# Designs tried in a protein design run: designed miniproteins, single chains. Part 47

Each design is a single chain, and the fold is of that chain. pLDDT is the mean over its residues in the fold that is shown.

## One batch from the design tools (miniprotein)

Design m1559
Fold by ESMFold2-Fast:
Structure m1559 (fold): chain A 100 residues (1-100)
Amino acid sequence: LEELLKLAERVKALAENLIKSTDPNEQQLIAELIQRRLEEISKRAKELGLDDVYKLAEEGLTLAQKMLQAIRDGNMDEAKKLAKELSKVVDELIKKLREA
């Protein structure tokens, strides 16, 4: 549980960094790290039977995939909007982990 909380807090920090980034290469690296950490959260949440956390992690993964596509398309404004939506989902995920 503590490890999942740390992963979620790291995803939040990465999303904030992506919103502030002006370098597409940096944005791509951040988005890839977000995706990998959300994949780990999703897997561990499923193994632990944390259904609410699993659903939020899967929602976050969908947003991360859309962010990567926006970055590949050169749409940095869209990528930043998606990162803001992801930050909201991650805040809710952190809240659920603290309540677990």
Scores: mean pLDDT 86

Design m1560
Fold by ESMFold2-Fast:
Structure m1560 (fold): chain A 94 residues (1-94)
Amino acid sequence: MEELLEAARRGDLEKVKELVEKMKKELKDDPLKLAEILLEATRIAAEAGHLEVAEYLEKKVIEIAEENPDNEKLKRLAIESSIELALARMRSVV
């Protein structure tokens, strides 16, 4: 988790992709925990202005929610990730 958040803060997309794939394997039976961690990484990347990293992470949160359509909390996390990205894009144009 800490390594992913640091990579997201730094804007290291390649490292973010590597760590996300590792965490998907480690948390395959806990999609909610994975999505919560990816949402936090999305917030950090968005706040740091790393839109490409934030977009990648948002897409992964949405993908997890789509794979688990009966999980209302995962749907909410996907919506939150999209809001974080939208807010970051708005801040980048002002």
Scores: mean pLDDT 83

Design m1561
Fold by ESMFold2-Fast:
Structure m1561 (fold): chain A 66 residues (1-66)
Amino acid sequence: SAFKKYDLDGDGVITREELKKVLAELGVGENDEEIELFVDYFLKEVDKDGDGKITKEEWEAAVASL
């Protein structure tokens, strides 16, 4: 699954750094600064606790809405 592929630590969460990497690979932003803005936007939508981490459940909900 996509989550397991990007969950490099196997902790069942995706960190801000891993999300940044995924968005960069998808070509979402033109440069690093723009990618960071998209990461911040995405985290605000998904990360309700503000920990900068996305759980498997939050990831699946976000992917289902994409």
Scores: mean pLDDT 68

Design m1562
Fold by ESMFold2-Fast:
Structure m1562 (fold): chain A 60 residues (1-60)
Amino acid sequence: VEEETLERIFKFFDRDGDGYIDREELAWVLENLGKADQVDALFAELDTDGDGRIDFEEFK
């Protein structure tokens, strides 16, 4: 996946400009990329503190 595409997707649903995405938004993105089976694994990897939020640096 191209980094520029990931940036566009991140900004698309981060409309409030908080710089964070929740699990539901991540799941929606990954399902559209054909990686729905990686949602739980990726979220657990990026959200190690269990706060339910991922910033762009952790997402890429």
Scores: mean pLDDT 66

Design m1563
Fold by ESMFold2-Fast:
Structure m1563 (fold): chain A 98 residues (1-98)
Amino acid sequence: SIEERIKYLEELLKEDPNDADAWFQLGMAYYKLGDYEKAIEYFTKAASLGNAEAWYNLGEVYYKLGDYEKAIEAYKKALELKPSKKAEENLEKAQKKK
C-alpha cells in the first residue's frame, strides 16, 4: 500500500502543490522504499513550504548517505524552526563525523 499512498499523494499535489504535509508524506514513503534521492527532493519541497519536521528528516537522509555537511545544515535549520534535543544530539553526532 506504499505504492497506492504515493499515487494518492501525487494526485493530491497536482491539485494543491502547496500542501507541505503531502510533500512530507511523499518524502517519508520514498524514504521507506530506500529511494533516498526522491526522499530528499520531496522533503526539500515540504521544508520550503514550512514543514519544520522535513528539515530534521532531510538531516537524517543526508546522514544515512554520508553527506555529513548537508546533514549539519539541515539539522541547524530544523533547530532554528523548533528546538529539539534529538536534533541537537544528531547535529553533534554529524559534526563528529566531519
Scores: mean pLDDT 87

Design m1564
Fold by ESMFold2-Fast:
Structure m1564 (fold): chain A 75 residues (1-75)
Amino acid sequence: MLSDAQLRQLFDALDRDGDGTISAGELRLVLQGLTGRDLSDEEVEAIIAKFDRDGDGTLDYDEFLELWRALEAAR
């Protein structure tokens, strides 16, 4: 299990523009690296839609935390 500090560091590394959000493309690369599978755009968009409460197509830090906790719970 990653600490909140490690999750924040990971989020900041993905948020290259410093706008406080992660795009679908950035999330796709991380998930492919973690799972070892090729993810379709539809699969990534479905994941974002599940956690994206604002409907803007990106994940803020709180939404990213919920996604990460869901991934840990599925293991």
Scores: mean pLDDT 71

Design m1565
Fold by ESMFold2-Fast:
Structure m1565 (fold): chain A 148 residues (1-148)
Amino acid sequence: SVQDLVNWNGPLTRLHLAAAAGDLERVKELIAAGDMTVVDLPVYHPDYLPPGSTPLHWAARNGHLEIVEYLLSLGADPNAQDVLGRTPLHWAAENGHLEIVELLLKVPGIDVNAQDVNGRTALDLARENGHEEIVELLEKVPGLDLDA
């Protein structure tokens, strides 16, 4: 299904690469075709996200707002964790993508307190990387655990 395709967290597919590249038209074409073609890349690529990453993780890390919106509209899981325990929110916050953080925080059921394997939240990563506007935004979220 479309939802199974957008939530694919197995081996890297063409959809992951299109989402990473910011190619919205290619993302739409691949989803319409049901294209789950796995891409043979070296295990250690400089821009490779950890195993367990979905297309949403890649779009969020690389700042592709329109692709994040599109994938979420198709039922992409905003709380999906890669093998480092990182969600799309973690990657957006670490990389300073304010508009993507704002969009993700509007998704019903978003887990703003999700911790990576080092116990870091999206708030911790924003603080560590000096993204002051994201820090201010996250600190205002109802139900955020500031003691975590």
Scores: mean pLDDT 84

Design m1566
Fold by ESMFold2-Fast:
Structure m1566 (fold): chain A 157 residues (1-157)
Amino acid sequence: MKIAIFGGSTFAAPPELTPSVSADQSPAALLARRLAREHGAEVINLSMPGASSLELANLLELTRDRLLAEGVELVLVGITVEDLKLEDPERAIEEARARVEALAAEAGLQLIIYDAIPFLERLREERPELFLSDTLLNAAGHAVLAEEIYRYVEANL
């Protein structure tokens, strides 16, 4: 199975915002290593620091024909904390979701959409020591998020 992962700063762990987290400790990199170990998956990480869900939908559109030529079967798209900075976050998330669903359906790709926001809100209330700021996880918080995304992906494979 070959998987492409799309996500914002929550998936990518940008070193300028998370200087204690290496790129290999990002949620996308932790998830990729786990999927490779447990399912023999090849993972293409296309997570972009600071990208909104609409920018990730644009990146999926721009990369689609390449992903198909590389034999990608599944796309994982993370809804991102960057959307919370938009004038209308709910509408932007809905428009991004509908666009990613259309693009995956046209391409014949399996699609998993993971919304990190409700999990991060709960995690911040229960485990505030996992955060560097209101939306930025430390290395331990990245490991917890990668575990949650993995369980969600495993339940939808």
Scores: mean pLDDT 92

Design m1567
Fold by ESMFold2-Fast:
Structure m1567 (fold): chain A 73 residues (1-73)
Amino acid sequence: NPAQQYLQQAAQEAAKNGDKEAMEYAIKALTYLNQGDNEKAIEYALEAAKKAEENGNYEAAKYARQAAELVQS
């Protein structure tokens, strides 16, 4: 699933840069996506993107936004 792969990449990039908040939100998004809760998956993916962007982790933010877009489609 491409959305799952993007959320995993978002979590990995956040972790590499010590961004615990972005990593935790990306993991929550993954958990909800795997449960079929697309609404919460999108919500937490966007929170992951926001936190990553605030911390200058633009790659993590990009992956999290791409995941949210795929889940919405």
Scores: mean pLDDT 88

Design m1568
Fold by ESMFold2-Fast:
Structure m1568 (fold): chain A 60 residues (1-60)
Amino acid sequence: SDLENAAEQARKMAEAGEGAGAATAGWEAPVLSGNREAGLRAQRYGLAGDAEAAREAALE
Protein backbone atom coordinates (compact mmCIF):
# COMPACT_ATOMS: atom_id res chain seq x y z
CA SER A 1 0.00 0.00 0.00
CA ASP A 2 1.01 3.63 -0.35
CA LEU A 3 1.36 4.03 3.40
CA GLU A 4 3.89 6.86 3.10
CA ASN A 5 1.42 8.91 1.05
CA ALA A 6 -1.33 8.17 3.60
CA ALA A 7 0.98 9.22 6.45
CA GLU A 8 1.78 12.53 4.74
CA GLN A 9 -1.92 13.16 4.14
CA ALA A 10 -2.62 12.40 7.81
CA ARG A 11 0.07 14.87 8.86
CA LYS A 12 -1.51 17.57 6.68
CA MET A 13 -4.93 16.87 8.17
CA ALA A 14 -3.56 17.17 11.72
CA GLU A 15 -1.84 20.45 10.83
CA ALA A 16 -5.06 21.87 9.32
CA GLY A 17 -6.58 21.95 12.80
CA GLU A 18 -10.22 22.30 13.84
CA GLY A 19 -11.23 19.65 11.29
CA ALA A 20 -12.08 16.86 13.70
CA GLY A 21 -14.52 14.98 11.46
CA ALA A 22 -12.36 15.16 8.35
CA ALA A 23 -9.22 14.29 10.30
CA THR A 24 -10.87 11.24 11.86
CA ALA A 25 -12.11 10.01 8.48
CA GLY A 26 -8.65 10.41 6.94
CA TRP A 27 -7.05 8.33 9.70
CA GLU A 28 -9.16 5.25 8.86
CA ALA A 29 -7.15 4.40 5.74
CA PRO A 30 -3.82 3.70 7.51
CA VAL A 31 -5.59 1.73 10.26
CA LEU A 32 -7.43 -0.46 7.74
CA SER A 33 -4.59 -1.10 5.29
CA GLY A 34 -1.33 -0.91 7.23
CA ASN A 35 0.10 -1.93 10.57
CA ARG A 36 -2.92 -1.72 12.87
CA GLU A 37 -0.96 -0.69 15.96
CA ALA A 38 0.93 2.02 14.06
CA GLY A 39 -2.33 3.24 12.53
CA LEU A 40 -3.95 3.56 15.96
CA ARG A 41 -0.95 5.50 17.28
CA ALA A 42 -1.01 7.78 14.25
CA GLN A 43 -4.73 8.40 14.83
CA ARG A 44 -4.15 9.28 18.50
CA TYR A 45 -1.33 11.69 17.63
CA GLY A 46 -3.39 13.21 14.82
CA LEU A 47 -6.38 13.79 17.09
CA ALA A 48 -4.02 15.37 19.66
CA GLY A 49 -2.67 17.68 16.94
CA ASP A 50 0.88 16.33 16.95
CA ALA A 51 1.35 16.29 13.18
CA GLU A 52 4.96 15.06 13.11
CA ALA A 53 4.36 12.24 15.59
CA ALA A 54 1.25 11.22 13.66
CA ARG A 55 3.18 11.06 10.39
CA GLU A 56 6.02 9.04 11.90
CA ALA A 57 3.64 6.62 13.63
CA ALA A 58 1.68 6.05 10.40
CA LEU A 59 4.90 5.09 8.59
CA GLU A 60 5.54 2.22 11.03
Scores: mean pLDDT 55

Design m1569
Fold by ESMFold2-Fast:
Structure m1569 (fold): chain A 66 residues (1-66)
Amino acid sequence: MTLVLTAVAVRDYEAKSPDELSLRKGDRVELTSPVEDGWARARNLATGAEGLLPIDVVEVTGTRLE
């Protein structure tokens, strides 16, 4: 049983490495890992892309259990 967070990008973010997720303001994401040092793994629900994002570029909008 895993708590999954859903969030929305509050600003654009450009990936600085292949491991990072690019976002555009308004993109919906699902956080797939715990937050570590202000970063989390996420999936962009609009593009299907996955990667690391800084947590301060998203606003959590909901939670669900697996």
Scores: mean pLDDT 77

Design m1570
Fold by ESMFold2-Fast:
Structure m1570 (fold): chain A 74 residues (1-74)
Amino acid sequence: SYSLKYVMQLFDKDGNGYISLKEIGEVLRSLVPEPPSEAELLAMFDKDGDGQVSLEEFVEMMSLYEADLLQMFQ
């Protein structure tokens, strides 16, 4: 399983405070054989449909949807 800390290390290199769904999808494609679609990621992380997730929102969402995300990574 992939930890939240590992994911944060991948996205925090630039320090911009935001994570795009494209970047999340690209990382997941390298880590898992069947990554979620962009639409599935949007439904999980983006309540407003703006296509961007702040670092703090991502951490909060990971904590709230931990079980579903762990299922996806397995």
Scores: mean pLDDT 58

Design m1571
Fold by ESMFold2-Fast:
Structure m1571 (fold): chain A 114 residues (1-114)
Amino acid sequence: SLNDQLLSAAYGGDLERARALLAAGADVNAQDSLGRTPLHYAAETGHLEVARLLIAAGADVNAQDVLGRTPLHYAAETGHDEVYDLLLAAGADPNARDVLGRTPEDLLAERRAA
């Protein structure tokens, strides 16, 4: 599907493919079987310009996957500071709790303490 292709383009950082898929009618907020959106994958992989495109296209910056994790949780966990800052500027909640009660701030602190 167009949605599956957008999820893959976001994971792979393919900006031109992501743009074409959105223009073709792919759902910017499509969720896979784990509840993850394209923005979750762009945040996990640190693809800043894809993340920027998805936000401009109306991505829900506070979407939660099956673990209660937002894109900001993944940016914090993986250490993609530029994507983390972009998500905060776009209204992401640094205090959103996952199913273990962890916030993006908690994950960022754990990463910096290691």
Scores: mean pLDDT 92

Design m1572
Fold by ESMFold2-Fast:
Structure m1572 (fold): chain A 115 residues (1-115)
Amino acid sequence: GSPLHEAARAGNLAEVERLLAEGADVNEQDAEGRTPLHLAAEAGHLPIVKLLLENGADPNARDNYGTTPLDLAIAAGHDTIVLLLTGEDVDLGDRDPNEVVDYEEAKALYKRLFE
């Protein structure tokens, strides 16, 4: 993949910020048709997912297999990223307070970007 794909997969937020500032294509596809958002969502890197979406990443991008970033987040069990990509209200009642804080921040970001 590109340097942006590598940084997104690795969780290197500073490198993602630098590459986007230098004009990297946020929706660039690798050999499998995956965007940086696919790799960040699969790896569970919520801050990178947020940054990519703020820079115009397509949350509905499909790879060569028809897989979306949402599909990868669901398969990997990254609940907060799933909520961010769907904008759905989920009852988090018995979850860790830190997960609840991340969810509320993700929900606010979704509304800012897509509403």
Scores: mean pLDDT 77

Design m1573
Fold by ESMFold2-Fast:
Structure m1573 (fold): chain A 77 residues (1-77)
Amino acid sequence: VNETINGYTELHEVAANIFTEEDLKKLKELIEKGADVNAKSKDGYTPLDLAEIRKKVNPSEVIDKAIELLKKHGAKK
């Protein structure tokens, strides 16, 4: 779950690409499997950072729920 491809975990990839309720479900499943919600990418981004960037580009209730979920599971700014 915390394996990196090009310095990003699967949690980073999902957080950057949250568009649907299915993406939100996948995010939750990764967290429940022990994904590190505070892992930094090679560029210094956490999953929360990527989700907040995503919200600025295309705001939705799904991305707001994703940010809330990350924070509930210990994601820090």
Scores: mean pLDDT 78

Design m1574
Fold by ESMFold2-Fast:
Structure m1574 (fold): chain A 80 residues (1-80)
Amino acid sequence: LKEEIRKLLDEILRMLQEKGGVSEERLERLRRKLTERIDSTPEEDLPFILYLLKKIKEALEKNKIDAERALEALEALAER
């Protein structure tokens, strides 16, 4: 499950990089913080993290949110 979440995170960060307008330093910092959070998350809470990341990816794919909104959501997730 953690590996699936990490791969999904990698996909989202790649999509954000491809959309442009975001620094690679910001994306790499966010990757590290979210990876640490996933590693420290209890197994019972991992499905909720997976659900949130899937929703962010869907919203980006459907152009319902822009890159900045997706970054804000990911940064909020990293702090919780």
Scores: mean pLDDT 77

Design m1575
Fold by ESMFold2-Fast:
Structure m1575 (fold): chain A 87 residues (1-87)
Amino acid sequence: NENGETELHKLAREGTDEAALEAKKLIENGADVNAKDKNGRTPLHIAYENGRVKVVRLLLENGADPNAKDNNGKTPEDLAKENGHKL
C-alpha cells in the first residue's frame, strides 16, 4: 500500500481472529514476517502498537525479531508502551 506495507502489516493492524487466521496462512505460504515498511516497521511493530496479542504471539512463534528497530530506533515493545499496551 501507500506506506510500503505488506498484507501481514495490514492483518497485524486489524488484529481480529479472522485476520490472525489469514496471517497464519500467509506465513505458511512464505510471507516475510520481518518485512519493513517505509518507516522501517515490521508487522510485529504494528501488532504491538495496536495491542494485538494473538497476532504478536503468531509472529513471534514464526521468527519475528522482537528487537527490530524502526527508523526512529524504536522496538515493537517501545511502541506498545507508548500506546499504553501491556503485552
Scores: mean pLDDT 85

Design m1576
Fold by ESMFold2-Fast:
Structure m1576 (fold): chain A 59 residues (1-59)
Amino acid sequence: SPETADSLQFLGDSYFAQGNYDEAAKLYQQALEIRKKVLGDEHPDTLATRDKLAAVYER
């Protein structure tokens, strides 16, 4: 659900802020897959989650 994606992204943001990038990546990936299915690939919320996931991997 959209609410599940929001919760997963919030938890991912928390882990990212703590420097736990492995957990942040897993949570962002789950949020991204839900948002892609519900909102589509080009939705601003989907793109924001994708950017967060990319930031984890680029580090």
Scores: mean pLDDT 83

Design m1577
Fold by ESMFold2-Fast:
Order: sequence, then C-alpha cells, then structure tokens
Structure m1577 (fold): chain A 63 residues (1-63)
Amino acid sequence: SDTRGIIVEAIKDYEAKTPDELSVKKGERLEVLEVVDRTHVKAKSLTTGKVGIVPGSVLALPE
C-alpha cells in the first residue's frame, strides 16, 4: 500500500535506541515516508522536521 505522505499521531513517548531512530513525544504528528519492515516506519516529525525510524507500535497507524 502507498503509505507515503500520511499524517499519524504518536500515541506514546519513544526514545531513539540507535542513531537511525527518531525520538517522539505523545501527541506529536509525523508524516510516514516509508515502511521499513512489519514493525517499523521511517517518518518525519512535523514538530522538529527530523527524519528517522520509529516503531509502528508508538504511532496511530491506520488499519
């Protein structure tokens, strides 16, 4: 599915575990750029403009 450009909200705080990951705060809005794997997406924070990998479990992804 083309998930590029969808806006999602972080449902919980997440601290980056690796340099490739993005830290997010609950309520932060992100643009999904790419699905990396079944559990991770590459997203851009609309608050900070930073790009990185986030676990899908911390985002309100559509079904």
Scores: mean pLDDT 78

Design m1578
Fold by ESMFold2-Fast:
Structure m1578 (fold): chain A 64 residues (1-64)
Amino acid sequence: SRLEEIFNAFDFDGDGTIPVHFLPYIFKGLGLPPPTEAELKEYDKDGDGTIDFEEFKALVESKE
């Protein structure tokens, strides 16, 4: 899907996660409002500053 293509483009290490710092840029590219710090903390369940594809998809769907 388009979201998988976008996610994989920012998954530079191929580890299945992307840094939360990229999310504002990705959301702006999608025409969506950027996630808030509270939303990022909620979806970053590991607290390591990264988000997996399932969390990314859920966050995108919450905005549309």
Scores: mean pLDDT 75

Design m1579
Fold by ESMFold2-Fast:
Structure m1579 (fold): chain A 60 residues (1-60)
Amino acid sequence: MDQYARAIEDYEAKTEEELTLKKGDIVRVLEEVDDEWWLVQSLKTGKIGYVPKSVLEQLS
C-alpha cells in the first residue's frame, strides 16, 4: 500500500542526498530508514531524498 505524508514546515536540504520541501508539499514514503530520517519522493518534482520525519505528518 502506498503511504503518503505532508510537509508541516519548510525544509532545506543540507546535502545532495536530502530533499528540499515546502510546507504543504505531499511526498510518497519509500522507506522509514531510522527514528529520525525517511526516504521520500516529492510528488511535485519526482525527486527522491531523505528528510527528517519531524517535518512530515502521515496521511492515512
Scores: mean pLDDT 83

Design m1580
Fold by ESMFold2-Fast:
Structure m1580 (fold): chain A 63 residues (1-63)
Amino acid sequence: GPVVKATALRDYTAKTPEELSLKKGEVREIEILDDSDPKWWYVRDLKTGKEGWVPRLYLKIEE
């Protein structure tokens, strides 16, 4: 999928092992692996290699 820079706009605590936690103000390079859900992206963090669901409204795509 597309590789983008994303900034976390809010803290998010993962509720399941399939979700990723977010820390407000973190900037990450992510690969968007699944964008079919209107509220969630399934992403890979390119720095850590971790994959999981993140809430779309909690991320700002920089480009």
Scores: mean pLDDT 84

Design m1581
Fold by ESMFold2-Fast:
Structure m1581 (fold): chain A 124 residues (1-124)
Amino acid sequence: DVNAIDENGFTELELAVITSVTESGRERVRELLAAGADVNARAGEPGREGVRAWLESQLPGGDFSGATNLHLAAIVGNKEVVEALIAAGADVRARDGQGRTPLDLAREMGHEEVAAILEEALAA
């Protein structure tokens, strides 16, 4: 099951997205999306402590309940992964527990190219 949550509270797609600073991580994202991974899985569910802890390590003091893979990709700042998630049907308007969209997180992290892609997707 490509959507199984591991013992650390991550899906395989979430692990691929957070490691997408590498070429192998980016390739794994495409492979998992082609296999039917849930692009809109949310971090606020029980057993999702690992993904929430990772988000807290990147942006302390946030409420990341409701964060999606697109929020993770916006924090990482990988343009190719953001484009792949959008092409796979990622909700560009998804909001975390503080009402932040992936665009808000890309801007907060200073990822200008990712922010531009998300702005274009919101205008479509």
Scores: mean pLDDT 79

Design m1582
Fold by ESMFold2-Fast:
Structure m1582 (fold): chain A 55 residues (1-55)
Amino acid sequence: ETELVAAISRLPPLEARVYVLHKIHGKSLEEVAKWLGISVGTVRRLLKRAEERIA
């Protein structure tokens, strides 16, 4: 968990928010998109980048 928090802190702010809302809070991609005012496609792209950086 501490290691995961450190990895998230290295992400760009928007990618970190997408990752936290979806993976930690359990919100769907559609819910995250609605919360941030962006498209679901953008959420998927940001989540993929966040996952690639966290590994």
Scores: mean pLDDT 78

Design m1583
Fold by ESMFold2-Fast:
Structure m1583 (fold): chain A 107 residues (1-107)
Amino acid sequence: ETGETPLHEAARDGDVERVRELIAAGADVNAKDKLGRTPLHLAAAHLPLSLLGVSEEEAERTQVEVVRILLEEGKADITAKDKFGLTPLDLARMVGREEVAEILEKY
């Protein structure tokens, strides 16, 4: 319904092992959902709901790891724009994900 691939879901959920498995299996790391968002957009902007009860700092570290895997192992396109013209970096800045934003700026 959302046009999301399994990699979009794993990236949003912070499922580090599943992200690695899907990339190794040849998943399209730059696939776009109905809003034009790639898995990298979702990793940059979302805190996983499965991490309810952990600190925000721990949730952010998990998303940082997913972002690194998408960039280093998946070679994800950091310049991809969603339907609103926003890059993963733009989304990270908008939601205050400072560590993710720093990684995307230096990549």
Scores: mean pLDDT 79

Design m1584
Fold by ESMFold2-Fast:
Structure m1584 (fold): chain A 100 residues (1-100)
Amino acid sequence: SFSPLTPEQIEQLKKENAANPEPVLLTPSSTSLTVKLVDSLGYTPLHHQAIVGSLEGVEFLLSHGADPTAKDVDGRTPLDLAREAGHEEVAELLEKAIAE
């Protein structure tokens, strides 16, 4: 969206309000797989990061206001998917996010 804001104001807003990034661009580790999963299952980016075990991706999304309690079409949270995939570090991070 083009805005009459100055470039400096836009940069500050991006830093403060980077909580709504485009979901498709937040999963660079497997963009093709992410697009297919979202098209079929409606997963949030956080669900996909939990499945692939991207600790950095999960941290990034949570730091930008991603909902760790969001449920997929099967009623599973990102935490459930991380545990199912055996990604213990991601699961611990998601547990802390839900508790806080």
Scores: mean pLDDT 64

Design m1585
Fold by ESMFold2-Fast:
Structure m1585 (fold): chain A 69 residues (1-69)
Amino acid sequence: MNTALSMSPREFGRVVRDLRDRLGLSQRQLAEAAGLSQSTIRNIESGKLRPSEEQVEKLFAALDRLLAQ
């Protein structure tokens, strides 16, 4: 999956932040759920990091799992 990678880093970061906020999660909690570091989540959400396909997959897998609760 690479559709999310067609977004700008800023746009992707906003989507991640909005979904995390709706779930009531901190950046640390999302990072733990996704198996990523908190600094990686922070940099993705701020648009400073363009996430890899693997990072996108881990992040959406975690969000989908949390939304399915």
Scores: mean pLDDT 78

Design m1586
Fold by ESMFold2-Fast:
Structure m1586 (fold): chain A 60 residues (1-60)
Amino acid sequence: MGKKAVVKEDVVAKTPEDLSLKKGDEVIILEEIDSNYWLVKNLKTGEEGIVPKIALEIIS
């Protein structure tokens, strides 16, 4: 999905496929992995990784 989202709470990566994010970071949602996780791109760093949907708020 090409939707923009903002990080609601700090996220710490637990695996190499996960992405660490700070509250207030903006991401693009690239793909839905499952009902609980999205693949996103951090717009600040350009890094891609998996994050829990509950940590994000869609803004577009």
Scores: mean pLDDT 81

Design m1587
Fold by ESMFold2-Fast:
Structure m1587 (fold): chain A 61 residues (1-61)
Amino acid sequence: AVGSTAVVTDDYTAPTADTLSLKAGDTVTITAVVDDAWVEATVLATGETGLVPSNLLTPVA
């Protein structure tokens, strides 16, 4: 959900400028849901915002 925190489960290298490169264990805040496969998120450690594959994210309860 928008405003939720999630943890990245696997390393990901961005294929485009619109997507984020991520490391397993990174924490992100979801800022928008684009579709079932993609969300917009901000990496808490870096402040970078971009598109993230939703299947790499585990929601924090």
Scores: mean pLDDT 76

Design m1588
Fold by ESMFold2-Fast:
Structure m1588 (fold): chain A 128 residues (1-128)
Amino acid sequence: MKDEYGRTPLHIAAENGDLEKVKELVANGADVNAKDNYGRTPLHLAAENGHLPIVKYLVLEAKADVNAKDNYGRTPLHLAAENGHYEIVEFLVDEAKADINAKDNYGRTPLDLALENGHQGLADYLSR
């Protein structure tokens, strides 16, 4: 079931940080890779909003696509880097093996978005 923005209940639970609702919905057969009208998956929304436990659950338990691209070519790693969510970036790169060099539709990498938004410590991590 999708709302007027194409969001499933799983998108909303992931955006709101409701881990127990995320687990319930996945156990009941929710599509973990469902895309809203912007091409965003639940993993995009959890990463954008800094919900590390939900990011870990979706990747490790629910096997979500860590490299899914939204309509702007952005991955969950792009959104975590743009918003300065350091622990999520570390998890996605080191444990989930996300593509650190993925480019959005504007040719920007997660490093470019971290730098553009003043997240120097995160940019240093992504630069090695």
Scores: mean pLDDT 91

Design m1589
Fold by ESMFold2-Fast:
Structure m1589 (fold): chain A 60 residues (1-60)
Amino acid sequence: LVGTALKDYTAKTPDELSLKKGETVEIVEVLDDDTVKVKSLNTGESGVIKKYDLLEHLKF
């Protein structure tokens, strides 16, 4: 599942992935009810993001 960032997102912890508007992101794994592991296809970086932030900042 691939989505596009609609706006910038700044990571709040070292494990989170920061995104810039227009970046393409792949969902790699759903870790729990509130967190998913994602990978930026633009930078190749991987990290986690909260589902709430994912749904507000990304369009699939």
Scores: mean pLDDT 76

Design m1590
Fold by ESMFold2-Fast:
Structure m1590 (fold): chain A 84 residues (1-84)
Amino acid sequence: SHLTEEQIAEFKEAFSLFDKDKDGTLTKAELQAIVAGSMEAGLVEEAIDEFDTDGNGTIDFPEFLRGMTAVVSGKDPSQIAKYT
């Protein structure tokens, strides 16, 4: 992926916003419910599949970043700028 430092910072901020409990992890269900309000259903499902690779039931920031990167790679990377 060709993410810039700025784009990675945006994903980190989004993760912190979604991490309401401030424990550094999200459950798959929590991520799906939150992201579904901000993205099209097809993109949400694709991202969730990328997150749920280890089967531990939680998603940390590296897993979240990996999943979001996969979603962005399927779209024009310039669209990340809209989330600023």
Scores: mean pLDDT 60

Design m1591
Fold by ESMFold2-Fast:
Structure m1591 (fold): chain A 63 residues (1-63)
Amino acid sequence: MVGDLVRALYDYEAKSPLELSIKKGDLLVVLEEIGDDWWVVQNLSTGEIGIVPARYLEVVRRL
């Protein structure tokens, strides 16, 4: 699922410097899957990179 275009289903507030805050409706690209529950993503609007809970994301376009 690396390279997939994903959309934020819910707002998420970062709890550490490694995490990314996201808003519902944000479009992001999956850069890496780090275990079952967390993905490294880049926000397409801000260019920011961080980890978010995978369950907060919906796949929009698969590669």
Scores: mean pLDDT 81

Design m1592
Fold by ESMFold2-Fast:
Structure m1592 (fold): chain A 73 residues (1-73)
Amino acid sequence: SDEDKVLDALFDIVDKDGDGVITREDFIDFMTEHFGFSEEEAEKLFEEADKDGDGVITREEFYELYNKLASKN
């Protein structure tokens, strides 16, 4: 779907190192700069998305986070 294509493009933008995962720092920078979240709010969202506790967000976890945020309104 067009949504999946947009999410793929967003993931690639946030994944500055191109390693296929989003680091905590990249995520916080992105959420604060583009969505107006505070650093504390972005950190809490990162911890919710990082289900494995490995300190990174995978593409699949990023999609789940987006869908969770979209459904909370």
Scores: mean pLDDT 75

